# Designed miniproteins, single chains: the designs that were tried, part 86

Each design is a single chain, and the fold is of that chain. pLDDT is the mean over its residues in the fold that is shown.

## One batch from the design tools (miniprotein)

Design m2995
Fold by ESMFold2-Fast:
Structure m2995 (fold): chain A 68 residues (1-68)
Amino acid sequence: SALIEQAVAEIEEIHQRALAGELSEEEAEKRILTVYMRTLRSLSPEEQEQLAAAVEALARRYREEVAA
């Protein structure tokens, strides 16, 4: 889904800006939630499951990068 791909790209950019110190944790969380909620409203139930899985994978990768 193009909407899921766009949301993933936006969340990845937010994570990279947080890692670079350009965004606080609170600002990053707020922006990610906004992207997630906006995208979720436009998706079928099956695509909502795909988005949730993609967001969890991105969050896991971000935690690994922070821990390194």
Scores: mean pLDDT 84

Design m2996
Fold by ESMFold2-Fast:
Structure m2996 (fold): chain A 65 residues (1-65)
Amino acid sequence: VMSKEEITAEVSDLRQRLQAAKEAGDDDEITRIEIEVGVQALKAAVLEDRDALDAYNELAEEIRS
């Protein structure tokens, strides 16, 4: 189970990468981030880590918008 600190750091890093990729129009990087977020969300669901699952689902919404 990821700590809240680890979740916050990972989500913050992915969010920064997503913002940079969106501004650059780097569709390949956006796809890589989407896959990484999906894998982390699935892992959190399997581990029943609600904090992690909620954080990665929120980030997934940002990718789709």
Scores: mean pLDDT 79

Design m2997
Fold by ESMFold2-Fast:
Structure m2997 (fold): chain A 89 residues (1-89)
Amino acid sequence: SAADDALQARLEALGAATGSVEEIRAAFQKFVDLMVEKLLERGLISEEQVAKVRELAGSPTQTIAEEFGLSQTSISRVVREALRELEAG
C-alpha cells in the first residue's frame, strides 16, 4: 500500500543518512508509539489492544487493519499522520 511504501522509504532514507541500525530501530519504535497514540485518540483501538498493535507493528498495514476490524482508509490515515509527526520531530 501507499502507506507501507511511505514507511519503507522513510526507514531506507534514515539507513542511508545515518548508517546506523540503532537509529533506524529508534525511529521505527517512535513511529509505532505515534501510530498507537493516533489509533487510541480516534477510538479505533482500546487500551487492551495496544500490546497486540505493538506485536503486529512489523506486519503490513492490511494485516493490522484485518486484525482490528479497521478500514484500509483508517489505517492509511493513521500511518500517514504518524509519519508526518515523525518527520516534523
Scores: mean pLDDT 78

Design m2998
Fold by ESMFold2-Fast:
Structure m2998 (fold): chain A 92 residues (1-92)
Amino acid sequence: SKEEELFEAALATLRAQAKTEEQRALIDQLENDPKQRKELAAQYVGHQGYQLIAAGEDREKILEKAEEVIKIIKEIQGEEAEKEARKEVEEF
């Protein structure tokens, strides 16, 4: 699934950036927690969206990534979280 692909990408990034044994242990725990897995995938997609905005990418690309983030947030955290995320995107 897209959630698993995004989670694996986020996990790989965190492992590459981990500098302490405590950080590595936390990453290992995330790998086995389904709740954390979905949350981390949503965070990763959100970060990618903000990176596109910061890089000055065109509006179409930014909105496309924003819709991906909002969809994942809705699936993980529900309709109220979706509304909050839409508000944040509209403010950009």
Scores: mean pLDDT 65

Design m2999
Fold by ESMFold2-Fast:
Structure m2999 (fold): chain A 92 residues (1-92)
Amino acid sequence: ESNEEVAARLRALAELFRRVAEALSGEVAELAARLAELLDRAAEAAAAGDWETMERLAAEADRVFAEMRALMDEEDRAIFAAVVAETVARLA
């Protein structure tokens, strides 16, 4: 897989989390927005071949995602699942 292909996948994940941030509210939405920003920066690092920076940003994104998941209630999880399904359908 090329650096640009890895970057494209990370940008697709960033777009997903931007849509999650728009669909949700409060602290969960703020964490989703931060996750999107981290994934966009990781994509730029991957495209540049800066794997050390990409790995660091990916690790930070993983921690933010874990925090986001811990704060999500049942309604948030249902909205997240719907946004994932819509985004996957749109990319196909």
Scores: mean pLDDT 84

Design m3000
Fold by ESMFold2-Fast:
Structure m3000 (fold): chain A 86 residues (1-86)
Amino acid sequence: MEEYDKEKIDELVEKIRQAIAAGDREAVLEHLYELAKLTKNLPAAEVRKYLEPIMRELERAFGREATVQLLVEIAKRTGFDLIIGL
């Protein structure tokens, strides 16, 4: 059911936030990659609802340039541009 997917996404978002707070770039990349796999069949607007708070925290912790690099790495690994139209 949809609720199980939402719980898994919420758990993964929390893991990403914890990794950001710890300054662990490798853990952030790993968890963002898993988030991209879980959300690949969701509409882009729905994915953005989860990503926008994460993006703000990434910019605060690592800065804009490092945040862009992480997103580019995920796009290369998944084949999905999660930020089309931002």
Scores: mean pLDDT 72

Design m3001
Fold by ESMFold2-Fast:
Structure m3001 (fold): chain A 91 residues (1-91)
Amino acid sequence: MEEVEELIRRLRDPDPEVRVEALRRLAQLANDETAELVLPALEEAGRDPDEEVRLAALGALARIASRLTDPELIKRIAEIADEIVESLIEK
């Protein structure tokens, strides 16, 4: 839990490389128990001004979806991923 909260804090780091690394680590640690904290943070990261951070958020959502069993959480991941994809193709 504390590691997940620390990684969520790193999503606000001024260095986009730090934000990308935090997203990759969150993708490895997130599960049904932590999804309520992680999914809102990934949604925010999907709106990041840096395109690489948005791509990392999309990748994190895909990896997390493979470990979740709750259909409502999986649906929420699909909704967030769709928003991020739209932000990547629209300028």
Scores: mean pLDDT 80

Design m3002
Fold by ESMFold2-Fast:
Structure m3002 (fold): chain A 100 residues (1-100)
Amino acid sequence: MVVPADPEAEAFLKKLIEAAKEKGEPITELSEETAKKIFEEEGIPKELIEKYLVADENGKVSLGVAVATYMAIRVNIELGQDLSLEEAMALAAKREFEER
């Protein structure tokens, strides 16, 4: 498991661990319901949670996967709020693809 250097990622990891302990779940793997609840409490839209948060066949999400998913969703939300940055990134990706 990667130790997050980002203070927001660290705070999110602590919330996941506390939620797991409250539910009596292992800190190494959370139920999908517990993970979704913590994402919703952080203000993440349900559509993004369903798109990016993938549970295993047993409905479990590892702490590492949950933190990585949270960071990816945060970047997506930031890009959605900064249309000029999103357009610049899309144009850069398109140019690199066309040049290769």
Scores: mean pLDDT 64

Design m3003
Fold by ESMFold2-Fast:
Structure m3003 (fold): chain A 63 residues (1-63)
Amino acid sequence: MATATAEAAGHTVVAVKEGDKFTYTIDGLTGEEALALLESLPLEERVAVALAAYEAGEKARAA
């Protein structure tokens, strides 16, 4: 199991890789709650958090 963390716009993104599945949390929120948080952010902050999630996912994949 691999885990990577990235921070953007005051939010913490954690990516966890289990086999072929990736799980993402934003400030400890998952699934629909994480999506609702992203939708509540201004576009600029939402893009920053999305890029952080991508980076965390790539780091988790590489580990």
Scores: mean pLDDT 79

Design m3004
Fold by ESMFold2-Fast:
Structure m3004 (fold): chain A 61 residues (1-61)
Amino acid sequence: DAAARAAAARAGEASGISPEGVYEGAAAGGEEGGRILGEGVLGQSGDEEAARAAEAAGRAA
């Protein structure tokens, strides 16, 4: 779990500094699924989960 928490913290940091262009590419792949479930939910699910994991890892460390 320590390794998983460290990876989550790095993922959260990468998400924060990730270029907007990368999200545009991801949106293209998720468009079909997002149209059914909700684009925001699909895209934000990964980003929010990574951010939450990074925050929890930071507090636990």
Scores: mean pLDDT 49

Design m3005
Fold by ESMFold2-Fast:
Structure m3005 (fold): chain A 84 residues (1-84)
Amino acid sequence: AEEEITKALLELLNESASSDSELMKALKENGPLAGLKLWVEKLKEAGYDDDYINAALDRLFELLEPKLSEEARKLLREYIEEIK
């Protein structure tokens, strides 16, 4: 479940041409929850509001959902709810 989410997030970052090595390192070394928390922290530091961040998390879920098993989808929902 966690490995599926990490792989899908890394693939999405690569597709977006993101070169955020710190975020990629956090995902690989500390797992998907730590990576998502770091991503949200970076968005807050950049001045994005809670409405934008919540919409971005919901969009992320929609993009990853087709790539994930039922167990991984449930876990990702739990992570997003913890972060919101």
Scores: mean pLDDT 79

Design m3006
Fold by ESMFold2-Fast:
Structure m3006 (fold): chain A 90 residues (1-90)
Amino acid sequence: SKEEVELLELLLEKGLEAIKRAVKEGDTEKAKELAIQLLEWVKQKALEKNLEETAKKAEEALERVKKETDPEKILEIVEETVRYAVEKFR
């Protein structure tokens, strides 16, 4: 439903805001933990909606984030994945 998509978009925005705060505070470990949690949630929602390519993109982003040490790059990976997922959830 439209309401479900709007709720998903709001939750994704709140997740990104939390990651941005951790990055701004210099807490790389927290930013990484929050990024992993958000990407795993995106993957789960994509699977529930039978969006195989979106789930695959979230999984690839998870692997990239786990290997990344630059908090700004972690944020970029998550933002790109969330942007893609939002378009597919519509």
Scores: mean pLDDT 83

Design m3007
Fold by ESMFold2-Fast:
Structure m3007 (fold): chain A 89 residues (1-89)
Amino acid sequence: KEKEIEELIEEFRGQPPLSEAEREEAIRKLGEYEGRTDRSPEEWIEHFKALGFSEEEMEILFKALLTKGYETMLEIARLLKGRRLKKEE
């Protein structure tokens, strides 16, 4: 549910930044889930930037992948995308 995902986003924002090793592990797992183990960490970061994710948002996605799993990461990604697409006008 949206409330549960929003709560997780706030929790992840309050957590200390991922270490380099934790970020690399998250990217490795992401490559396995996506079937793209040929991508470097830099290529994954550029991929998320191309999708419109900020460094803060990518950090949240990686924390979710490591602690909650791939499905939860995708739900967070959808919520973050939905917020960016929302217009005041």
Scores: mean pLDDT 75

Design m3008
Fold by ESMFold2-Fast:
Structure m3008 (fold): chain A 75 residues (1-75)
Amino acid sequence: SAAQKLAQQLKAEINTILSEIPDAALRAKLQAEVDSTYQSFMNTDPNSMQASILLFRLLALHTEALMERRKAEAA
């Protein structure tokens, strides 16, 4: 589905952003949140409200990863 393709794209983009964060502990923490959210999405009924909430969570994690990368580059 389009939602599954979006989730796959977001996960790939977040993984790339996280690879550019030099703080290994922060990187591991955010990676775990992304992986758990993505796994939950893939195991959820795509027509449910829960699937929409999980997609929104992936979008929020994408923004958080970008913010943390920006902070690391400024340090």
Scores: mean pLDDT 86

Design m3009
Fold by ESMFold2-Fast:
Structure m3009 (fold): chain A 94 residues (1-94)
Amino acid sequence: SMEEEAIKEIEKIIKEVLEIAKKEFSEDEYNRIKKTLENLLKKLKEGEISVETAAIVLGHEIQELSKKASEESKKKLKELQKRLMELAVRLRKA
């Protein structure tokens, strides 16, 4: 269930990233981000990628979004990156 809990946490982080993207970016940019993150979550749930791989890919996408986001959204994205890092540390210690 540690793997199932990690998948649920990644899903929650993806939902929060998409809420930020919808507020911050154009409809076209939002749709691109949504497709990328939904595809990532699908691959994770189907076992095509590990939780560690999903966290790395999601972390990279959050970092790219942070470059274009407002200061308010950058703070929220940084908190989400910290949650991903804490998740990765917990998985390595298990």
Scores: mean pLDDT 85

Design m3010
Fold by ESMFold2-Fast:
Structure m3010 (fold): chain A 63 residues (1-63)
Amino acid sequence: SKLGELVRAVLAGDTERAKALYESLTPEEKQRLYRAIQALPKEVRDRLIAGLEAAGIDVSELR
């Protein structure tokens, strides 16, 4: 899925690909991404949030 590709890019440190994938998401897909992240264990969530921030993606609402 596009969300799975985004997560893979974030974890691989591919900031350019992660940003492009995020910008291609609809508002509904962005909301689904946020819900999925919020459902993760805190340790995994914090790691993924840090990777998204490194890619220049605003995730302040997830903190």
Scores: mean pLDDT 78

Design m3011
Fold by ESMFold2-Fast:
Structure m3011 (fold): chain A 70 residues (1-70)
Amino acid sequence: MRFRAVFPDGQAASAFGRALEERGIAFRVLSARQEGDQIVIDLEVEDGEERLAELREIAAANGGTLEEIP
């Protein structure tokens, strides 16, 4: 399943990635870019549908948002 995560800075984005790795969540970064003062990451997550609530919680804990993308 593919997601777009938006973070206020690179530190928040980095902390999100580390949290996924620490939880053993398999993911692939499709794109990472800076849009204005925000960091936007498009990623594909294995079992992302089952992990949706956890992924949203991790993103929110780092001041970010997470949405599904096609």
Scores: mean pLDDT 84

Design m3012
Fold by ESMFold2-Fast:
Structure m3012 (fold): chain A 81 residues (1-81)
Amino acid sequence: SYAFQRVFRAVDTNGNGVVTFQEVRNFLRSLGLSPAQVAQVVAAVQAHDTNGNGVVTQAEFVAALQSLPAGVQRTIVARVS
């Protein structure tokens, strides 16, 4: 999704092409997501960390966001735009 690619770019503040779980948590908290929503998104991102190294690529991150309930997806996109 183009929207989720833009979300990834917003999280990837250092431009290195990968994001850490802590960068994802900090970003979502800055958007004002609830602790429960932050935990749900981070769990999805962690599940898509196929090599288990604590970082995810744009493709893994987009897949993780696409796995979330539609309401959570809409909240993230609305707060990033």
Scores: mean pLDDT 81

Design m3013
Fold by ESMFold2-Fast:
Structure m3013 (fold): chain A 72 residues (1-72)
Amino acid sequence: MLEEAQRLAAEEARRAGRELGLSEEVVEALADAALGRMAAEEAARVAEEAGELERAREAAARAQEAVAAALA
């Protein structure tokens, strides 16, 4: 169920990003990348321009782990 997995990935990305104190612009870029609406490289560029690249990478890693756990 691709749509459900993408929706879950986007919500987990938003949750992790907000927990790490990322700006809403970067949080939404990570969510859009999870939904397939944005290339991962473009989301990384948005985070880099905001000065949040390291935290954005951590948020993406946490979101990926949460999605894997939820789908197990």
Scores: mean pLDDT 81

Design m3014
Fold by ESMFold2-Fast:
Formats: sequence, C-alpha cells, structure tokens
Structure m3014 (fold): chain A 70 residues (1-70)
Amino acid sequence: SERDLELSKRYVENAEKMAEIVEKQSSDKDAIQKARELLEKARENIDDAEKVTEYASKLAMLQRELVLKY
C-alpha cells in the first residue's frame, strides 16, 4: 500500500534520528554499532511496515537504556 510505504518512511526517519542520538551521546562502540545495524535493517525492510516498526522500537529501547545508565 502507498500509505503503508509512507508510514514506513516516517518510521525510518525517526530511526535515523534515534541512531544519531545514540552515536552522539554514547562512547559505547557496541551500542553505536547495534544502532547502525537496526537502522540498516529498518531501511532494508521499508516495504514491510511491521518489520520497520519492530526495528525502530528496538532502537528506541537502546536509546532508553543509554539514558537510564547515566
């Protein structure tokens, strides 16, 4: 669906912003690498809104863990 593709693009944009925050706020190379991998998976699955939502949620959880550790 054209609407689902538009929604997936919005989730990828949000995932890009979350990955950028992780890269800027974290000195943990493993966390940065994981954020990049989750963003890449979201981009690879842009035609599947459910998968994009899952990867974006995992990235949001990673960002939340970084805030809670400090």
Scores: mean pLDDT 76

Design m3015
Fold by ESMFold2-Fast:
Structure m3015 (fold): chain A 69 residues (1-69)
Amino acid sequence: MVMSELEAQDRFSLLLQRLGEVIEDLDKLRAKSFEFVKKVQEAIDNKDSEELERVFKEMEELIREEEKK
């Protein structure tokens, strides 16, 4: 049985690429979320408001990047 390479392979490759991107994004987002919590705790311990603002900005950028995918 022969099928259209463009149809089957293109769809499968695109799906795999998308799936890989989603998995990597979710994994990175989870790791970053944990890192953000840790950074927030450290910033609070250090009473460093500049660091808190930077963490908040990084969170916004990460969320925006995820939304674009």
Scores: mean pLDDT 68

Design m3016
Fold by ESMFold2-Fast:
Structure m3016 (fold): chain A 87 residues (1-87)
Amino acid sequence: KLEEIIEEAVEEMLPKAEEAAKDPTLDKKKEMEKLYKEVLKIVAEKLGEPELIKRLEELREQLRSNPSEELQKEAEEVVEELRKKAE
């Protein structure tokens, strides 16, 4: 189940997230972005679908820069493919 794999990846990164949260000198935005990429890497390894995770990451970056309904639909389609693979 995709949600379980994501939860496991987040749990693995939780100690690093807590350490980053305790340091007031860190750029929180940059640290959160690093943690997000590490979570995606763990999910890719657990699913064996590194190309789909890379595509999702690319779509998320595009949506952040230029949000559109078409890109949102593409991201949803990639998530559905990942969900099917995680069955």
Scores: mean pLDDT 74

Design m3017
Fold by ESMFold2-Fast:
Order: C-alpha cells, then structure tokens, then sequence
Structure m3017 (fold): chain A 80 residues (1-80)
C-alpha cells in the first residue's frame, strides 16, 4: 500500500541520517562497521521493496538502525 511504502521511505531517511552522522563522528574502524551494516540493509531493503514486502523491509531497517546506534553508543563511551 502507499502507506506502507511511505513508512519504508521514512525509515530509509532515518537510516540515511544516522549513517551520515556516523560518517562524520566515528573513528575509521567504527565507521567501517556501520558502513557494512548500512550497505547490507540497503541491498536487502531494495530487494524486498521490489517484491512488495514492505513489512519485512521495515524489520530489516529497524534491525540495522539499532545495530548502528549500538556501535555509535560504544564509540561515544570510549571517548569518555
């Protein structure tokens, strides 16, 4: 549905936002981990969208977002 498609688009924008923040603020090692998660999530989501599997796409995006937040939190704690 258009509503589910919009939810996926909004979630992708949030993932892109946190990725850009990570790119600017993390060490090279932490950023490489984030990039790997981000790239895999984007590839999976594009395939799921092509199949009309918006709910599954949202689950992939949610998981990737949480994994990236955890990496960012660990990196920030190391600087304190």
Amino acid sequence: SEFEKKQVEDALKELDRIYEYAKQNLSKEAYEKVKNIYDKARDQVEKLIAEGKYREALEVLSKAYKEILNIMDEEIKKKR
Scores: mean pLDDT 85

Design m3018
Fold by ESMFold2-Fast:
Structure m3018 (fold): chain A 95 residues (1-95)
Amino acid sequence: MEAEEKMLKAVAEIEGVSVEEIREKIEEARAAIKTEVERKQLELSLKALTYLTLGKRKEAAEVLKEMLELRLELQKSEENEKIAKELIEKIEKEV
């Protein structure tokens, strides 16, 4: 199990709150963060197209670089999630 989930479960028991409610709120927060990143990528795409249309190639290149940096961060997050899941499964098998 995820160490973070285990801590939240312990806190929920102490406070008398449902673990299911905490889990639902965490999933909502994750979905909101993902949507926000996608929204920022669209805004940067629009900026890049606007600069290209105006012939400002240097400014357009800087915006495209920011888009690539955001994309790399998103890929790293997905990779980290997979690694965390694999480590948890290995720990579970050791007991």
Scores: mean pLDDT 65

Design m3019
Fold by ESMFold2-Fast:
Structure m3019 (fold): chain A 72 residues (1-72)
Amino acid sequence: TDSENAAKYISDHTAAQSLRDQGRLVDAADMYRDLGDQFNNSFSYRRAGDLYEQAGLLDLAQEMYKKAEEAA
């Protein structure tokens, strides 16, 4: 349901933020990518792209930025 989807988004977003705060850039990016895929969410794809870029994974970052544009 919509309320269950909102709760999952909040929970997973919180987990991704925690991973980012721990410096676990790729793990955080993977969670944001999954959020983008599940919710077609431009913001989550952009965050994944930024984190992949910081980790040096430029091809994945480019893919995420493209998905963010398509979801916007």
Scores: mean pLDDT 81

Design m3020
Fold by ESMFold2-Fast:
Structure m3020 (fold): chain A 86 residues (1-86)
Amino acid sequence: SLGALKARFLELVVETLSLISEALRLAKEKNDEEAIKRLEELRNQVSELFEEFRSTDASPEETEELIRRVEEIKEEVLKIKEELLK
């Protein structure tokens, strides 16, 4: 249902922003300026996707595309976090 897709998008946004906050803390502790910059760019991208979702009553297809975009960002954040933990 569209309601389930919207709930999944919001859950994924919260999860991704939480991961970005954790990764930013690690990057700052390591003084990894490139990681900090990239994580801030990814955070801005998540905020833009959330604003798009919030400003328009998204269709099921649009919501699925938004979910896919946030999942791509989440995957990149996880890779950055893995590198920071080495």
Scores: mean pLDDT 89

Design m3021
Fold by ESMFold2-Fast:
Structure m3021 (fold): chain A 72 residues (1-72)
Amino acid sequence: MSEGIKRFKAKYDELLEKIERGEATPVDVEAAITAATIYYSLEFQEKGLPASEAQKKANEDRERILKLFEEK
């Protein structure tokens, strides 16, 4: 897999851990949503999967992230 895809995944995981620990700011939440969207788009394109599937996955993660942030 591409190093670029791995870096976006690593950044997303780092930000998600911050949110789960209650250490995230609203800026970190926006950054996590952006990183997830880019990561899924790139990974799904590399696997030859439809953009609609990447979008659906990104939306599911966005809802999860927002719920995690609401629990702080």
Scores: mean pLDDT 79

Design m3022
Fold by ESMFold2-Fast:
Structure m3022 (fold): chain A 98 residues (1-98)
Amino acid sequence: KEKEKVLRFLELYKEYLEGLLEQSKRPEGTVPSEEERQQGKRLVEEMQKLYEESEEVREVLEELEKKLEELSKDHELPEIIEKTIELLKKKIEELKAE
């Protein structure tokens, strides 16, 4: 079963968004460091691989994208990221509890 791939994808996505949230709190015009850019690239590459390998990962991403689109109507980017991180944490814990 694809549960381990879905969990790994959600953990990577959460880490990626936590990095974006930290960056969003910095003064306007602050550029991410080379290390932060490299880490972001690594997370995205691993997520892309999981997306290509797992139908269940693709389905989970589609559900998250729909929720993000709804959140984008009423919330600013930092709040959208925070709410998405909360959703990811909850989903990770629910999957681990099964």
Scores: mean pLDDT 78

Design m3023
Fold by ESMFold2-Fast:
Order: sequence, then C-alpha cells, then structure tokens
Structure m3023 (fold): chain A 98 residues (1-98)
Amino acid sequence: SPNLTEEQKRERRRALAVVYAAVLGLDVREVLERLEDPATEEATIEELKARLREFQATRSEELSEEEARARVERAIRALEEAGFDPEILEELRKMMEE
C-alpha cells in the first residue's frame, strides 16, 4: 500500500467528498468549485460526510446498484478532469469496484 503524503491525504479527503456528493445526487462540479476555495473546503467536506451518514441512517431513498455505480463513475471522471492525483483516483476505484 502506498504511504500517502500530507498533500495526497488532503486530495483523498476532497476526492471522497466529491464521491459522497455524487452518491447523494448533488452537482459534482459545484462541489468541486466549493472545494477549490480554502475558506469553504473543510466545511464542505464535513457537510457532505454528515449528509451521507444521515442518508445511510434513514435509508429514505434506495439507490439501485447500477445508479450508484453511474454516479461514482461520473464523480471519478470529474476528478480526473480536475487534475486529481492518479494514485488517489486508483485507490478510490479499487474501493468502489469491490
């Protein structure tokens, strides 16, 4: 397993936040823009984590496996376009393709 640098750990946190947003049906590009602003980055990550936990806890909406996969693929594509570290993206793919 790769030993991530501090910068790569931050990129991983941002990348996971974007994947969470996609699963929740949020606009991935809008979330990426919020993550580019240091003033809103941490708040955006924590907000998305909280929303995902609530979604998982309530199960108010059931996503099909196919729909969930499509949302994750869209998120990874947006992250690639935004220039995220290929090592981080490959780690995410391995986690999501399980």
Scores: mean pLDDT 75

Design m3024
Fold by ESMFold2-Fast:
Structure m3024 (fold): chain A 103 residues (1-103)
Amino acid sequence: YFEELEKKVIEVLDKHIAETDNPLLKAYLEKMKEAVKEIVERGKKENKSFEDVARDISFKLFLITQYLILESKDEEDIQKARNTFLEVEKVIRELLEKYKAEK
């Protein structure tokens, strides 16, 4: 589950990184990617539940998105960041539903 969560979230972020020419947005998406890797690694070391790791990822990416919104004056970049976050949230939700169904 942790490996699938990390892989699917990183795939969403990599797709959006490839689709943008904006260096500020790329930097924020790369920061999100690094945060996901760190949260998954920490969760494994601390024996956190899948639900706790998924929640930690959602919260951290939400905060990173909010920082971009506060710093950016480009409405297109803000909208792209929001869309990326919503796509990540959808992936996390679908994996959480799958995990709960297997309990």
Scores: mean pLDDT 82

Design m3025
Fold by ESMFold2-Fast:
Structure m3025 (fold): chain A 71 residues (1-71)
Amino acid sequence: SEIVELPDPETLERGLQAQRFAEILENAKTAEQVREVIEALSTKAKLPKEKIVEELEKRGIPKSLLSKALK
């Protein structure tokens, strides 16, 4: 049987522990906190930061905060 425990970057991005992502977003009130999230996801999943920024924007983080985090 084929079992995928370590998902591909796309599957990881989509299936990023919804609970964990929600927990991070609860505390992502400053550019510094948002930057930490972007850095962690970029490093672990080898995803371009643009993809991560889109994910965060979809989940309610304002673009102004995202731009400051990318500074």
Scores: mean pLDDT 63

Design m3026
Fold by ESMFold2-Fast:
Structure m3026 (fold): chain A 71 residues (1-71)
Amino acid sequence: SHMDSPEAVTTADVPLRSAPGGATLLTIPAGARVLVRRVEGDWVEVEYEGVLGWVPAAALDLPATFAALLA
């Protein structure tokens, strides 16, 4: 399996949530790099500083090539 560990950059301060629309675990500052794990519609599962959670896709600058692999 090709395990890509693609990075995305946050475009704004964004709450990292335990689930889509779930509890806030921490706030990721704008311009932070996060590891993208998967995309589920309007939500993206990311890892930030060892914490796994969910952020809105609209808050991320996702690489076009990575978006094509997940679509």
Scores: mean pLDDT 75

Design m3027
Fold by ESMFold2-Fast:
Structure m3027 (fold): chain A 80 residues (1-80)
Amino acid sequence: SAEFRETVDKLIEAARAGDLEAAEEYAAKMVELAPQQSPLDVVSAAMRLLAEAVDLELQGKRESAELLRRAAKEVLKAGE
Protein backbone atom coordinates (compact mmCIF):
# COMPACT_ATOMS: atom_id res chain seq x y z
CA SER A 1 0.00 0.00 0.00
CA ALA A 2 0.98 3.67 -0.31
CA GLU A 3 0.91 4.00 3.49
CA PHE A 4 3.37 1.09 3.86
CA ARG A 5 5.79 2.58 1.29
CA GLU A 6 5.53 6.04 2.91
CA THR A 7 6.24 4.48 6.33
CA VAL A 8 9.38 2.74 4.94
CA ASP A 9 10.50 6.07 3.40
CA LYS A 10 10.01 7.89 6.73
CA LEU A 11 11.86 5.13 8.62
CA ILE A 12 14.88 5.51 6.30
CA GLU A 13 14.77 9.35 6.57
CA ALA A 14 14.68 9.19 10.39
CA ALA A 15 17.53 6.65 10.49
CA ARG A 16 19.65 8.80 8.14
CA ALA A 17 18.99 11.84 10.38
CA GLY A 18 20.03 9.84 13.48
CA ASP A 19 16.55 10.32 14.98
CA LEU A 20 16.43 6.88 16.58
CA GLU A 21 13.18 7.57 18.48
CA ALA A 22 11.30 8.49 15.27
CA ALA A 23 12.97 5.60 13.41
CA GLU A 24 11.75 3.08 16.03
CA GLU A 25 8.19 4.49 15.81
CA TYR A 26 8.17 4.15 12.00
CA ALA A 27 9.71 0.65 12.23
CA ALA A 28 6.89 -0.43 14.60
CA LYS A 29 4.25 1.03 12.23
CA MET A 30 5.89 -0.72 9.25
CA VAL A 31 5.79 -4.07 11.12
CA GLU A 32 2.12 -3.48 12.08
CA LEU A 33 1.23 -2.86 8.40
CA ALA A 34 3.31 -5.83 7.09
CA PRO A 35 0.60 -8.60 7.34
CA GLN A 36 -1.64 -6.55 5.01
CA GLN A 37 1.05 -6.25 2.30
CA SER A 38 1.97 -8.56 -0.59
CA PRO A 39 5.03 -10.81 -0.01
CA LEU A 40 6.85 -8.89 -2.76
CA ASP A 41 6.25 -5.51 -1.05
CA VAL A 42 7.49 -6.93 2.30
CA VAL A 43 10.63 -8.45 0.72
CA SER A 44 11.28 -5.24 -1.26
CA ALA A 45 11.05 -3.15 1.92
CA ALA A 46 13.43 -5.49 3.78
CA MET A 47 15.95 -5.42 0.90
CA ARG A 48 15.82 -1.62 0.79
CA LEU A 49 16.34 -1.39 4.59
CA LEU A 50 19.35 -3.74 4.40
CA ALA A 51 20.90 -1.71 1.54
CA GLU A 52 20.42 1.53 3.52
CA ALA A 53 21.93 -0.12 6.62
CA VAL A 54 25.13 -0.90 4.65
CA ASP A 55 25.38 2.75 3.53
CA LEU A 56 24.77 4.05 7.08
CA GLU A 57 27.41 1.71 8.57
CA LEU A 58 29.95 2.97 5.99
CA GLN A 59 29.13 6.51 7.21
CA GLY A 60 29.82 5.47 10.84
CA LYS A 61 26.11 5.59 11.78
CA ARG A 62 26.21 2.17 13.41
CA GLU A 63 23.16 2.54 15.69
CA SER A 64 20.96 3.59 12.73
CA ALA A 65 22.35 0.69 10.65
CA GLU A 66 21.61 -1.84 13.44
CA LEU A 67 18.07 -0.44 13.81
CA LEU A 68 17.39 -0.88 10.07
CA ARG A 69 18.79 -4.45 10.12
CA ARG A 70 16.48 -5.34 13.05
CA ALA A 71 13.52 -3.65 11.30
CA ALA A 72 14.21 -5.67 8.12
CA LYS A 73 14.19 -8.95 10.10
CA GLU A 74 11.00 -7.94 11.95
CA VAL A 75 9.09 -6.90 8.79
CA LEU A 76 9.98 -10.22 7.11
CA LYS A 77 8.76 -12.17 10.17
CA ALA A 78 5.54 -10.10 10.43
CA GLY A 79 4.84 -10.59 6.71
CA GLU A 80 4.80 -14.39 7.12
Scores: mean pLDDT 89

Design m3028
Fold by ESMFold2-Fast:
Structure m3028 (fold): chain A 100 residues (1-100)
Amino acid sequence: MIEELEELVRRLEELIAQAEKAYAAGDVEAARALVEEALRVLEEMAELLSKVDPEAAERLRRQIELAREALALDVGNAIELLKGMALELKELIEELKKKE
């Protein structure tokens, strides 16, 4: 479980970095596709979290919904939300690692 969450957060960070790079280059379509892929990774993380911390999983699902709404309006705002979510998830994973 924890190793799977660490793999997924690493994948999430790579997708966010790629999305930022594409967006900075003016490739909005590539940035959008990368954000959509990052949201799929977040959905997988929420499924795994639901088995160990249902409250954290529910909070993450609400954040995913907010990021999807942001993506429909502004790709840059969606990227910023994803960056915040990735930081929170890294902190949560470190706490989970210390408790097992």
Scores: mean pLDDT 86

Design m3029
Fold by ESMFold2-Fast:
Formats: structure tokens, C-alpha cells, sequence
Structure m3029 (fold): chain A 60 residues (1-60)
């Protein structure tokens, strides 16, 4: 889907422009944001959770 493709491109840019340490910090912030948004904006929460998964996979 276009939304998943956009998320993947965003993750690629984040990984290219930032250190692994900064990326880990960013992933933690996104996870917190997703948790806060789960009840008020579940679609955005799901998008952030997907981005966190991609970032964590690339940091392995």
C-alpha cells in the first residue's frame, strides 16, 4: 500500500541521515507516541508502530 511505502521511505531517510544511537532514541520516542495515540488516533498509532518495527529490524 502507499502508506506502507511512505513509511518505508521515511525509515530509509532516517537511517541514512542519523547515527544508530539517534535512531534508537527516535524509535523509543515513536513507541511512546504510538501508545499515547492508540485510543485517539489508532491509524496513526499503527503507522508509528510499523515504523518502529522497521527501525528495530534495521538496527539488528
Amino acid sequence: SSDEESARKEVELIMEQNSDETVRKYAKMLRIAAERLRETNPKLAEEYEFMVKLLEEKLK
Scores: mean pLDDT 82

